# Designed miniproteins, single chains, continued (4), part 33

Each design is a single chain, and the fold is of that chain. pLDDT is the mean over its residues in the fold that is shown.

## One batch from the design tools (miniprotein)

Design m13187
Fold by ESMFold2-Fast:
Structure m13187 (fold): chain A 78 residues (1-78)
Amino acid sequence: MAEEKIEELAEKARAAGASEEYVEAMRYALLAIKAYKEGKLEEAKKYLEKMVELAKKVLSEEEYEEMKKEVEKFIKEL
């Protein structure tokens, strides 16, 4: 099941020393992809927005702004 694969990847990242913010951002990104594949565009959009907020704590200001623009563009094209 997709949720089980998401949790497995999250646990591997945590074991590799990733921050909790990074692990949560990765979970939301994977949940957004899953929702998008299932045609649940509103759910995908919400997960992407949560991922962007968490990524701000891990990424530099420049990387965050670039990712935010890409995510916003992707959401508008859904």
Scores: mean pLDDT 74

Design m13188
Fold by ESMFold2-Fast:
Structure m13188 (fold): chain A 66 residues (1-66)
Amino acid sequence: MEEAVREAMYELGRNIASAPVPGPVEIEAPTEAHREAALAGYEEGARAAGRRAPVTLSLTDIAPAP
């Protein structure tokens, strides 16, 4: 399950980078490893698309809400 979520985060980041999106992008990640997977996917997708990655990623942890 965790591995599938990590893969989903990576694919999400890569798809966001490959598809033009206006403004900042928020990605919710349950763990630090998932955050890194999303960032890695985003960076690779942007590079593969031949563009810089100017989009700001906002990552949130899944934790007990205050």
Scores: mean pLDDT 61

Design m13189
Fold by ESMFold2-Fast:
Order: C-alpha cells, then structure tokens, then sequence
Structure m13189 (fold): chain A 78 residues (1-78)
C-alpha cells in the first residue's frame, strides 16, 4: 500500500519530470489523480494541496514549496 509520504514523493518526481518548477492547483490535482495509489490517500493529498492554495492566495506554487507544505501537514493531521 502506498503511504501519504510515498504519494508526496511520487508527486514531486512526476512534477519535476515535466521540466517545470511552478504549477497551478489544477495541474497538481491532475497529476495526483494520475498516480497509482489508493483513492483515499490521493483524496487526502488533494485536500492538503487545495488548503495550501487557499491559505497562500496564489495561482502557482513551486515544487519545493508544495513538498515542504505537504510534509508539514503529515505531522499536523496525524
């Protein structure tokens, strides 16, 4: 079973493979939904991504900002 941490790592790798450092909410959600992981885990990661964009009031985030935020949320939501 893929853990949330493994989904975040796969998301980072997939986004970096696209040759871009900045992504919109829709682009990130699309990539998460394409990952071979349990729907519940994907939905949890999508919820964290949506929360990040809402809190930061930005249209785009860097891969490093996204990964840092998601890793911090794993500690705070468990």
Amino acid sequence: MMSRMQVIRRLRDALRAQGRDYFSLGQIVSVVNSLDADADVRNDVVAMVRDMFRQRNRDYVSVDQLVSYLNSQLVSTL
Scores: mean pLDDT 78

Design m13190
Fold by ESMFold2-Fast:
Structure m13190 (fold): chain A 62 residues (1-62)
Amino acid sequence: SSLIEELKAAAEEAKRHLAEAEERLREAIASGDEEAIKRAELALIAATIAENTVSSLLEKLE
């Protein structure tokens, strides 16, 4: 169904955002900028929640 296909696309996008957030956190840690690290940690938490939510919904519909 189109809903499942849209959720699959959303899951792939969420995985990309998660990978980008992980990379940004690594860069922030390497920079030693405390505010950058804090921002990157928050972004990683948000990306993790989003990816887990979409993946969980997909699993229930498949």
Scores: mean pLDDT 86

Design m13191
Fold by ESMFold2-Fast:
Structure m13191 (fold): chain A 127 residues (1-127)
Amino acid sequence: SVEEARRLLREGERLFKEGNLEEALRLYEEALRLLYEHAASPFLVGEALLNLGNVLFAQGNLEEAREYYEKAIHLFETALGLDPEDERVRLALAEAYENLGKVLEAQGNTEEAEEYYKKAEELRKTL
């Protein structure tokens, strides 16, 4: 269910903050499967993808982290298009932009990283 997916996302976030990366990854992957199965909102799927990107980035899997952040950004942009005033979506999109910037910087793409940092800052200024 979507409610079970939300529970898994919250538990995964707790584990991630505790440094239990492998278990956090497993719960986020399970949450993502449930969200796809139940045709969940772009925002919820985006949150799961953002969290997967965060775990992969913490593990040093830069290319996979980049792919998940790019997918999360697309879904958050879709959600924001449906409700431009949703501060929750704007905050999540800003985090995704900032984290994509960090991955790009780690990969040596400093100029592209700066553009995403600016996008994140602009979103935060309007919250």
Scores: mean pLDDT 89

Design m13192
Fold by ESMFold2-Fast:
Structure m13192 (fold): chain A 55 residues (1-55)
Amino acid sequence: MSPAERLREELVRLLSTVASPEDVAGWERLATEAVRERDEELLEGFRELAEHLRS
């Protein structure tokens, strides 16, 4: 699994503890698109969000 795919899975897991299922689905869709498009700017934003949620 690529680092970007691992980030997407981690983000969805972390968000599931603080957000509604509908909001989590929205975030998962955006993260999946960022991974598919190799959007480094969005992936960096998601990495920062995951780090914040881990704290």
Scores: mean pLDDT 79

Design m13193
Fold by ESMFold2-Fast:
Structure m13193 (fold): chain A 84 residues (1-84)
Amino acid sequence: AVEELEKAGKELQEAIRARDAEAFAKALKEFADTASKYLDPITVVGFAMRMLATAVELELGDISAEEAVARVEEIVKEAIEKAK
């Protein structure tokens, strides 16, 4: 459970570092599918929207790749805590 969310989170972070939109979309779907086993739909949508907003801010140049990775790590950590 926790390890599955951590794995999906690492895939999201790697997609951000690679600036790969298709890899990010795939990883986001895998994160949402995994999280939906443990969290209510509205909470899952909330986390997914925050991750998408982070990727958009990175592409617009509003934040650095390092900051985007840190934000995704924080969101994943919060999702894991709520899934317990």
Scores: mean pLDDT 83

Design m13194
Fold by ESMFold2-Fast:
Structure m13194 (fold): chain A 70 residues (1-70)
Amino acid sequence: EEEEKEKLLKELEEELEKLFEEVLKRNPDASEEEIEHAKKMQKEIIEELKKLDVKELKEILEKLKKRSLH
């Protein structure tokens, strides 16, 4: 259970990083402050994800994978 949760959290972190890179590509004029704020929000999201169970993490990961392919 815990090992599965750690694996899902790592995959979620990787998918969130991919989404962040895509956002940066679409907003090349984003300020350093805006980029740092987005990074802080991403870290807060990951901390909230750590509180969720394995089933909820799987659902979120599936949704993120679909979104990142748009």
Scores: mean pLDDT 76

Design m13195
Fold by ESMFold2-Fast:
Structure m13195 (fold): chain A 82 residues (1-82)
Amino acid sequence: VSPEAYERAAVAYAKLAGINEASGDKETAEKFRKKAEDYLNKAVEMYRKQGKTEEAERARQRVEDAYNEGVQKAKDILEKEK
């Protein structure tokens, strides 16, 4: 039950959400996005309670980056399908 564990879960779900969104599976993308948001909120709350404001901001940035990486990776693969 560490903020780092919640952050890792949020990052993983954000990447999956991005991949599924770019590949057209919007229902699966929505489910993973909600899980990423839930875990990110838990991580941020725990970091803030510990006075680790910079870690909370880094967690938000890492989750956003993970989603964008998932989207970009899926787009790159789809462009090479032909």
Scores: mean pLDDT 83

Design m13197
Fold by ESMFold2-Fast:
Structure m13197 (fold): chain A 99 residues (1-99)
Amino acid sequence: MNEGQRAVLEASEYAAFARLTFLLKPENYKENLKKLLEELKKYVEEAAKLGGLSEEKAKKILKKIEEALEAIENNDEKKLEESLDEIQKLVSEAENEAL
């Protein structure tokens, strides 16, 4: 596995953790979600830079991360759920193509 593929795998893990955090809604889950989404953003950008993810796919995932962060700020739980589901789908597709 090259460094770009590893960055995609890290992004996949953070996407899964973010969705799980939303489903379980532990104490301070919104603050935890913001941190997980910022780490996810970092690994998506790193994967694009290292060639593990196409610029087009990275842009789509980054847009959904921004939508999720906005949903947290606006207390829009439905938009947050939809954004997290789409992020996990897009990152899983990228992981399957990178392997």
Scores: mean pLDDT 83

Design m13198
Fold by ESMFold2-Fast:
Structure m13198 (fold): chain A 93 residues (1-93)
Amino acid sequence: MSEEERERLLKEATISMAIMALSVALKTAEGEVKKAIEEAIRHAAEAAETGSKEAVEKAVEAARKAAELARERGDEDTARTLERAAELLEEVL
């Protein structure tokens, strides 16, 4: 494989891992946390399809917002999962 093809595949795999983490968090989330996670998944899916840096940045922002809202509600496990998803997305930038 070329270096460029390898880099592209690693970025796609990383975004897919982030989407899986967001989807796990979504199962237990309600209200504003759920909406923020859905927004993060939407932007992450767009980034996977288009390679858009802006879409990755929006996904990171939404995931971090969801983590903050989850923490404010005392759901530290969901908050940690969402923070890990944001970290994975930042690795793509």
Scores: mean pLDDT 84

Design m13199
Fold by ESMFold2-Fast:
Structure m13199 (fold): chain A 55 residues (1-55)
Amino acid sequence: SFMEEIRRRVEEVIREAREQGLSENEAMLKATQVMMRMIGDRTEEELAARRAALA
């Protein structure tokens, strides 16, 4: 489900960037930044949950 969520969000970002007239490279950069942010946020949430469970 999380991988599907990333895929959908990346597709949305690329579509929005192309609609705004950004280049393919700019769209890919934005999509990569969003993907990395989503992974980082999820990892932080999971680490926080694990720390709380072990405390």
Scores: mean pLDDT 79

Design m13200
Fold by ESMFold2-Fast:
Structure m13200 (fold): chain A 86 residues (1-86)
Amino acid sequence: MKLILTLKNFSEAQKEAYKKYAEELKKKGYDVKIKEDGDTLTIEIGNLSVTELIGQVLRAIGYELDGYDVSIKFEGDTLHISITFK
């Protein structure tokens, strides 16, 4: 299975936090791709269970979902999580 985490309209501090979490997953041997495009950060993780990926995503956001627009969708073998900061 595959997770695609898409982050938009984030602060510099939020960007650095998400990049650090993605790099830590990569260091742990996960297949992680990080793409930055202006105010959009995309983190793609392959070959993991959905439950493990959800746990890592919740850790990365620090449970700070209040006041954000969050969309979670499962399509085929891919879990998409989109977070737009306000």
Scores: mean pLDDT 72

Design m13201
Fold by ESMFold2-Fast:
Structure m13201 (fold): chain A 95 residues (1-95)
Amino acid sequence: DPEERARALEEAVRALLKSVLPEDVDYTIVLSFVDLDTGEAHVIGAAELPEDPEEREAFLERVQKAVDEFAKQHGAALARVSESGKDIFVSVTLP
């Protein structure tokens, strides 16, 4: 049950990242777990940001829009986008 939920969320986050990333950009799952006390599934995906400022801004807009649509589709999902150095992180929590 918890493992199936974490796996389903990980697959959904992978699909989300694939939908917004250029075909030549790799992504990774940094963290995937279920909090046994709360039952919440947590997944963090990461990808490298474009070096060109205009491509970076367009990419961030696409990711944020896709994350917002993902959260709406999953109802109770909390989804966040954050930047650190050259990388973008997508954090998703599903109760």
Scores: mean pLDDT 75

Design m13202
Fold by ESMFold2-Fast:
Structure m13202 (fold): chain A 101 residues (1-101)
Amino acid sequence: NKKKAEELRKKGEEYLKKGDYEKAIEYYKKAIELDPENAEAWANLAKAYLKLEKVEEAAEYAKKAAALGNADGWVILGLAYRALKKLEEAEEYFKKGEELM
């Protein structure tokens, strides 16, 4: 299950690099269905939603990644809160991400 989830996550990254954010989301969701504890897949899902300017959904998925210990989850959460003009919360989330890197 974990190996197949990671293959699907990497396929999603390929689509993300091409700018096909909707296709990337499909693959990241499939990866999460197979391995819900894959923090990197949650972080990548959040990043794809942020690229589509779906900021609230990006924040939700970024929180899941951050809760699973992924530093990128905190950074993406900071980016989402900055987009929502919640600058103080964004700063705290960026600091948390830096502490884990």
Scores: mean pLDDT 87

Design m13203
Fold by ESMFold2-Fast:
Structure m13203 (fold): chain A 61 residues (1-61)
Amino acid sequence: DAEKSAEAAKEAAKRGDATAAAVAGWESGIMGGNLELGRRAVAAGQAGDAEAAAEYAKKAA
């Protein structure tokens, strides 16, 4: 569910994996019903900001 995806994004960010954090953040947005936060997580991950991507994932959940 959205909470598990947000947790996955947080773990990806701890290891500096911006792509994994972005993917998990998008999934969190879909499951949590907040597609705008999911899109922001993807944008942060594309910019290389894994920490911001994980933060948006958590807010989307």
Scores: mean pLDDT 82

Design m13204
Fold by ESMFold2-Fast:
Structure m13204 (fold): chain A 69 residues (1-69)
Amino acid sequence: SLQEQVARLIGATLRAIGAYIELELGLGTVAEAEAAARYALETAAALPAELARLAAAARRAAERALAAA
């Protein structure tokens, strides 16, 4: 369902943010942060156009995390 897709995107985005924070604190790696960010971006790309605005915000957050890693 659409609700399940949104929940997956939220989970992927939070995971990417967590990986970035871990990297910043020296508890994670660039590869882990990049993998989490890529997964969030892929998840966002799969959403219907009706959610484009929410997906774009999540995608921008993931891209910023990847760029900062």
Scores: mean pLDDT 78

Design m13205
Fold by ESMFold2-Fast:
Structure m13205 (fold): chain A 79 residues (1-79)
Amino acid sequence: SNLEKSIEFAREIGREMVDLFDEGAELADKLAEKYGLTPQQRDLLRLIIASLRRKYPGEMTDEEIAEEALKELERLRSL
């Protein structure tokens, strides 16, 4: 019973991660094309964009999200 619940919890986390990636996908793809980003950088940017949208729902424009996400991506690259 506990094993079945743990498996279902892991599946729910997996679905949330997919939804998180999907939420940032369109903007991340546009930015990756514009700035010549690698597929790995695009996928990371997708996650950052989705996180920003969830943290500031309806409070940021796509332009503001793009600027903040690119700053975060650059910060991570310099680490």
Scores: mean pLDDT 75

Design m13206
Fold by ESMFold2-Fast:
Structure m13206 (fold): chain A 70 residues (1-70)
Amino acid sequence: MVKEAVREAARILEEEGLKEHAEQLLKYSEHLTDEALIDLLEKTVEYLKKNKLVSEEALKKLEEIVKKAK
């Protein structure tokens, strides 16, 4: 389920020290459609990758979550 993917991604972000990003993602999960949430997750992961804000291991887990949510 897309909401479960969002919760798992938010947990990973919190563990990586990105609590504000995790809270924002969870807030959007209450208001966005599943399609919009998948798009938001994809854009978030690309942003994190481009700016090297998370570990390589966390990034791989986030990419797998996005792939499964599609």
Scores: mean pLDDT 82

Design m13207
Fold by ESMFold2-Fast:
Structure m13207 (fold): chain A 69 residues (1-69)
Amino acid sequence: SAEELIDKIAERLKTVMGVSEEEVEKAREALRRYLEGDKSVEPEVLALLERAKEYDPELARLIEELIAA
């Protein structure tokens, strides 16, 4: 499910990339809004994906899987 994938993304943001709980929750919200068709969060989602590609290729794959749904 999308929520299970968002939870996996959140876990890796926290444990692998060391981002704060506040930043993790912001990322979760942006991903949910993007899936709902809210284009205003698209720059945040794409920036998260590019950062993930640089620091954690597995996280990047999870994000790509989520947004391709």
Scores: mean pLDDT 84

Design m13208
Fold by ESMFold2-Fast:
Structure m13208 (fold): chain A 72 residues (1-72)
Amino acid sequence: SLENSKKALELLSEEDENAKEALEYLKKAEEAYKAGDYEKAKEYLGKAIEAVKKTVEKLGEERVEKIGEEAA
């Protein structure tokens, strides 16, 4: 699951800066986890999730704008 998520983000990061940032934070979280710094790993994982949410929210805003334009 995690490996599949990393692969998906790697593919998306070529097209989307938010996905690229999410992937970078995910890699930093993995490195911190391997180093035994679980607090840093949690912080970086949280930042990766936040970057993914921003990408999803932007897509949602675009859909709302299209509906709004058609309704107006």
Scores: mean pLDDT 70

Design m13209
Fold by ESMFold2-Fast:
Structure m13209 (fold): chain A 81 residues (1-81)
Amino acid sequence: MEEAERLLEEADRLAREGGEAARAGDYARAAELTRRAAELAEEAARLYKEAGDEEKAKEARRAAEIARAHAEKLEALAKAQ
């Protein structure tokens, strides 16, 4: 499960970088980074599910859903500029 944990750590790093890009007004880059964070969280959820850790899989999937929704909002902001 170390691999799933590392993926979530990387997702958190990308989400932080996305937040920094958004604060700088670079919504296109923020959207890209946040979308990648969602993809990594989804991969972590898959690995937890394969390992039989259904609770951690659900937590990772919820994190991915939140990141995906945020990425969609950032993509809309980028297109509006």
Scores: mean pLDDT 86

Design m13210
Fold by ESMFold2-Fast:
Structure m13210 (fold): chain A 78 residues (1-78)
Amino acid sequence: SMLSPDATEEDLLNHYEEMAEALDLPESAVEGIRRALEALKAGASIEEVRALLESVPESLRDVIVQEMLDFLERQRQR
């Protein structure tokens, strides 16, 4: 399912948990995604955020980073 533009942080994390379950990703991938989001909120570099996603398939890392950036921009506007 695609995320609503009004999605909450919990909605975003639930989306990634569902994606990880569907793709049979390890628990470390979900943990990495949670840490990546917290790092972005704290002002971490894109390089640092990508390193936290090492358990996520490489093809999905850029998509997840972009989705997180778009989400945080929307939250900042509220």
Scores: mean pLDDT 78

Design m13211
Fold by ESMFold2-Fast:
Structure m13211 (fold): chain A 67 residues (1-67)
Amino acid sequence: MDLEKEIKELEERIKKDPNDASAYARLAVAYAERGDLEKAGEWLLKAQNLRPDDPTVSAAADALAAL
């Protein structure tokens, strides 16, 4: 697994579609795995504000809670 590659791909996805809640949720998980829990929480909040009922967003929230 290459977290830096995943983060870059998610950043490009967000640049193309800044309302992609699943991309923000995936970015939150990636930052948490990198040890940046503050940024992970920030990205999760963005995802939840866009689509709180999105399965990817709820899965990311559960993953961060399990840390």
Scores: mean pLDDT 81

Design m13212
Fold by ESMFold2-Fast:
Structure m13212 (fold): chain A 59 residues (1-59)
Amino acid sequence: SMGEEVAKRARELAAEFNRRGDAASAVRALDLAHQALEAQKAGDEEKVRELEREIERLE
């Protein structure tokens, strides 16, 4: 699902930030992953799209 794919991208981004020593950005990316899964469970497609845009801003 889109929410699961967004969460996966956010987790991969968090791993990249951790490898670079950017713990603050890694924590933010993990929070976005959690929010994407919650939005997916709630059927909130608009929130999933907003979170995808936030992840794109971090990339």
Scores: mean pLDDT 85

Design m13213
Fold by ESMFold2-Fast:
Structure m13213 (fold): chain A 73 residues (1-73)
Amino acid sequence: ASDDELAVGVVEIAYAVYLTVISRSPEEKKPELLEEAIRYLERLAERLRESAPKAAAVAEEYVEELREKLEEL
């Protein structure tokens, strides 16, 4: 597997873990956890842009999905 394909897997696992934690959290904690997940994935995307651009793009897509969830709260 390419480094980028492995990095995509890492991004997907991170996103899935955050979604699981958020879904099982009390409603009052969901905004804080969504903001934390967004910050984490934004930083990850920045770090990956040069070495794993596909993984960075996937992380950016997940950031947009999390922002939409935050706006719906």
Scores: mean pLDDT 84

Design m13215
Fold by ESMFold2-Fast:
Structure m13215 (fold): chain A 61 residues (1-61)
Amino acid sequence: DPAFAALRAKAATLPADQAAMVNRSIEIAERVAETLTPEQRASLLANLQKLVDHFAAEAAA
């Protein structure tokens, strides 16, 4: 799915420690997404995007 590929690409720009944790979360979410409705999947992707943005902001500290 292109959306998960885009999230992985964003995660790759994070510091190594955050990247490892975020990539783990994306792997789990991608497996769970196989069982979700389109609406639930869209919500999951939006939350993952916010998570990546949050860690990027933390890395600035």
Scores: mean pLDDT 77

Design m13216
Fold by ESMFold2-Fast:
Parts: C-alpha cells; sequence; structure tokens
Structure m13216 (fold): chain A 67 residues (1-67)
C-alpha cells in the first residue's frame, strides 16, 4: 500500500521534474503527507545528484525519527 504509493509518487515526481512541470509537482506535493514528501524529495535529490551522500543521510535520519 504505502510502498506502492511512494513508488508511483516518485515516478510522477521524476517525470514532472525532468519535464519542468511545476504544476504537477505542486499537485503531487498536496497529495502526499509531510513525511512522504520528505521521502520523495530525498529520493529525487539522490537520483538527480542534487545533494551529497552526507546530506541524503541527514535527511534519512530525520525521516526515521519522524516515523
Amino acid sequence: EREKRLKEALERAKKAFEAGDSEELAKLSKELEPLERLEIIKELAEELGLATEEEIEEVDKVIEELK
């Protein structure tokens, strides 16, 4: 359930980011819970090389503490 939702959200976010579709990214953000948004942002930053490994690890620690 949650894993499938996050996977679908990540695919949508990745495609929207690559297309420069800020409206789709905004809609997706509204559909996601705050914790899910952080998880998607982390995965996108990692996939697209927008953050260092250290920065990704710090975000992951925050996500784990919020669970």
Scores: mean pLDDT 74

Design m13217
Fold by ESMFold2-Fast:
Structure m13217 (fold): chain A 74 residues (1-74)
Amino acid sequence: KLEELIKRLEALAREAAEKILAGTLTPEEEERLQKEVDELLKELKEIAEKQGIFEEALKRVNQAAQKVAEELGL
């Protein structure tokens, strides 16, 4: 499950980057993407802490989240 959440987060990062480069990212889409990322990050953190893979999951999530944050201005 954790792996699927990380892949979804990476997919959101790619979508955000593509829309920003194309100049098609609307403020409404930006806010929706930000909220989806935030929700995924919260769930990933909780699962990682419970499974004892916090350090590994944190590294993977931080890389994906940082890209999304840069593109979405978080």
Scores: mean pLDDT 72

Design m13218
Fold by ESMFold2-Fast:
Structure m13218 (fold): chain A 91 residues (1-91)
Amino acid sequence: MRERAEELLREVRRLAEESRRLAEEAVRNPEKSEEYAERAAEADERARRLAEEAIRLDPSLREEATRLMIEAGANAGLAMMTASSNKLYLK
């Protein structure tokens, strides 16, 4: 049970980092920023599901899992805001 929860937490950490890279790509590639924002949102949604399962299996991971969920969500939000801003100027 604990080993599975730790495996899920490692995947959440990977997804949070992926979401960060996608947010950076949305800034660097304005014409594809909407695509990167959608991918970042998918990574955030998956991170939330896996983090919740990790906490359910091992409540001692709650603080770390919550922190990673917040990071993934913030990155997805940044990518979405970047894509929205770029839509105003790419038409």
Scores: mean pLDDT 82

Design m13219
Fold by ESMFold2-Fast:
Formats: sequence, structure tokens, C-alpha cells
Structure m13219 (fold): chain A 68 residues (1-68)
Amino acid sequence: MSAEEQAKEKAIAAIEALLETPGLELSEEEVETQVNLMAKHFKLSEEQKKEVLERARELLERVRRARA
């Protein structure tokens, strides 16, 4: 796995852990902010950032549906 692929996976894992934190409810805007921070920290490309954001949004929808 390349350094870029590892960075993307770490970013996804960090966002996933944050969204799975009990009692923490994040807005879509807050999730996007976290993805932007992770992308900057791990030096992700625009395409990698988009993929991380898409996965984060899917997980956020899952969490929201579980609480509805």
C-alpha cells in the first residue's frame, strides 16, 4: 500500500471513530470540516479528499438513521 493510500485509510478511520463516538452528534458541515482538516494533515489530493468525504457522509447518514 502506498503512503497516499495509507494516509487516506488513516483519515477514513479517524472520521469513522469520531462518528461512532457515543453521544457525539455531528452536522454534515462539521463532518466536512473534519474531512478538510484530515485532508490537510495527511496531504491528500482533491480526489482522495472527495472519496473520504463521500464515505464520511455515508457513515453520518447511517448514524442519523439509527437515532431517528
Scores: mean pLDDT 76

Design m13220
Fold by ESMFold2-Fast:
Structure m13220 (fold): chain A 94 residues (1-94)
Amino acid sequence: STIDRYRQGLIGKGYSQQQVDDIIKQMDNVVSLMQNKSSPSTISRQTKKLFDSMKTDDQIGMVMSYFSDKYKQGVITKQDLDIVIKVGNDRLSK
């Protein structure tokens, strides 16, 4: 999968298995907020915090790919995905 390839790529670039696992756990926490129907303002704020903690474009790309996969699986809404994509693209454009 795309996520497995990103996991391998990040490990190959010097990120530890623990660092990659921590990023994925943080993403799962944001998904939990989305599934618990937190307000759009709360989801946006936590998504911005997640991306602000990212150090590389590869990490940002992995996060965006992860949420895209969760949307395709029916785990999150299109509105939730659109927040993630907007925040990620804004971060990549800086």
Scores: mean pLDDT 77

Design m13222
Fold by ESMFold2-Fast:
Structure m13222 (fold): chain A 63 residues (1-63)
Amino acid sequence: SAEREREIEERVRRELEEREPEIEEVARGLGKALGLDEEGVERWAELFRDTERLVLTRRLSKE
């Protein structure tokens, strides 16, 4: 239902916010290793956020 989907989205958002510092740290580490600029680091951070959001959504949808 739309209500259940909203509840899942809100919880995913909250859990992603808690993980944001770790996502940024991993992206910065990878960027340094690959010699990426700030834009390149942010693209990797976005990929990590999207992957984490998908994993969290899938996990919470199965509850």
Scores: mean pLDDT 82

Design m13223
Fold by ESMFold2-Fast:
Structure m13223 (fold): chain A 66 residues (1-66)
Amino acid sequence: AIAANNLGNELFKAGDLDGAITVYRQALKEDPSFAEAWNNLGAALRNLGRLDEAIKAYEQALKLKP
């Protein structure tokens, strides 16, 4: 999960938002309690303009991390 999250962060920094989303979802499939990956997924979705999906991802992050 951590390695996939780190790869997602690199793709996000490179502007590959679709790639970042795919890799963050892979991290979350391995560890759905990984709050940082939910938060990062939300940021990628927000930057891609998928605001409703971004909000849901952020809510999952907040549920896991107060």
Scores: mean pLDDT 81

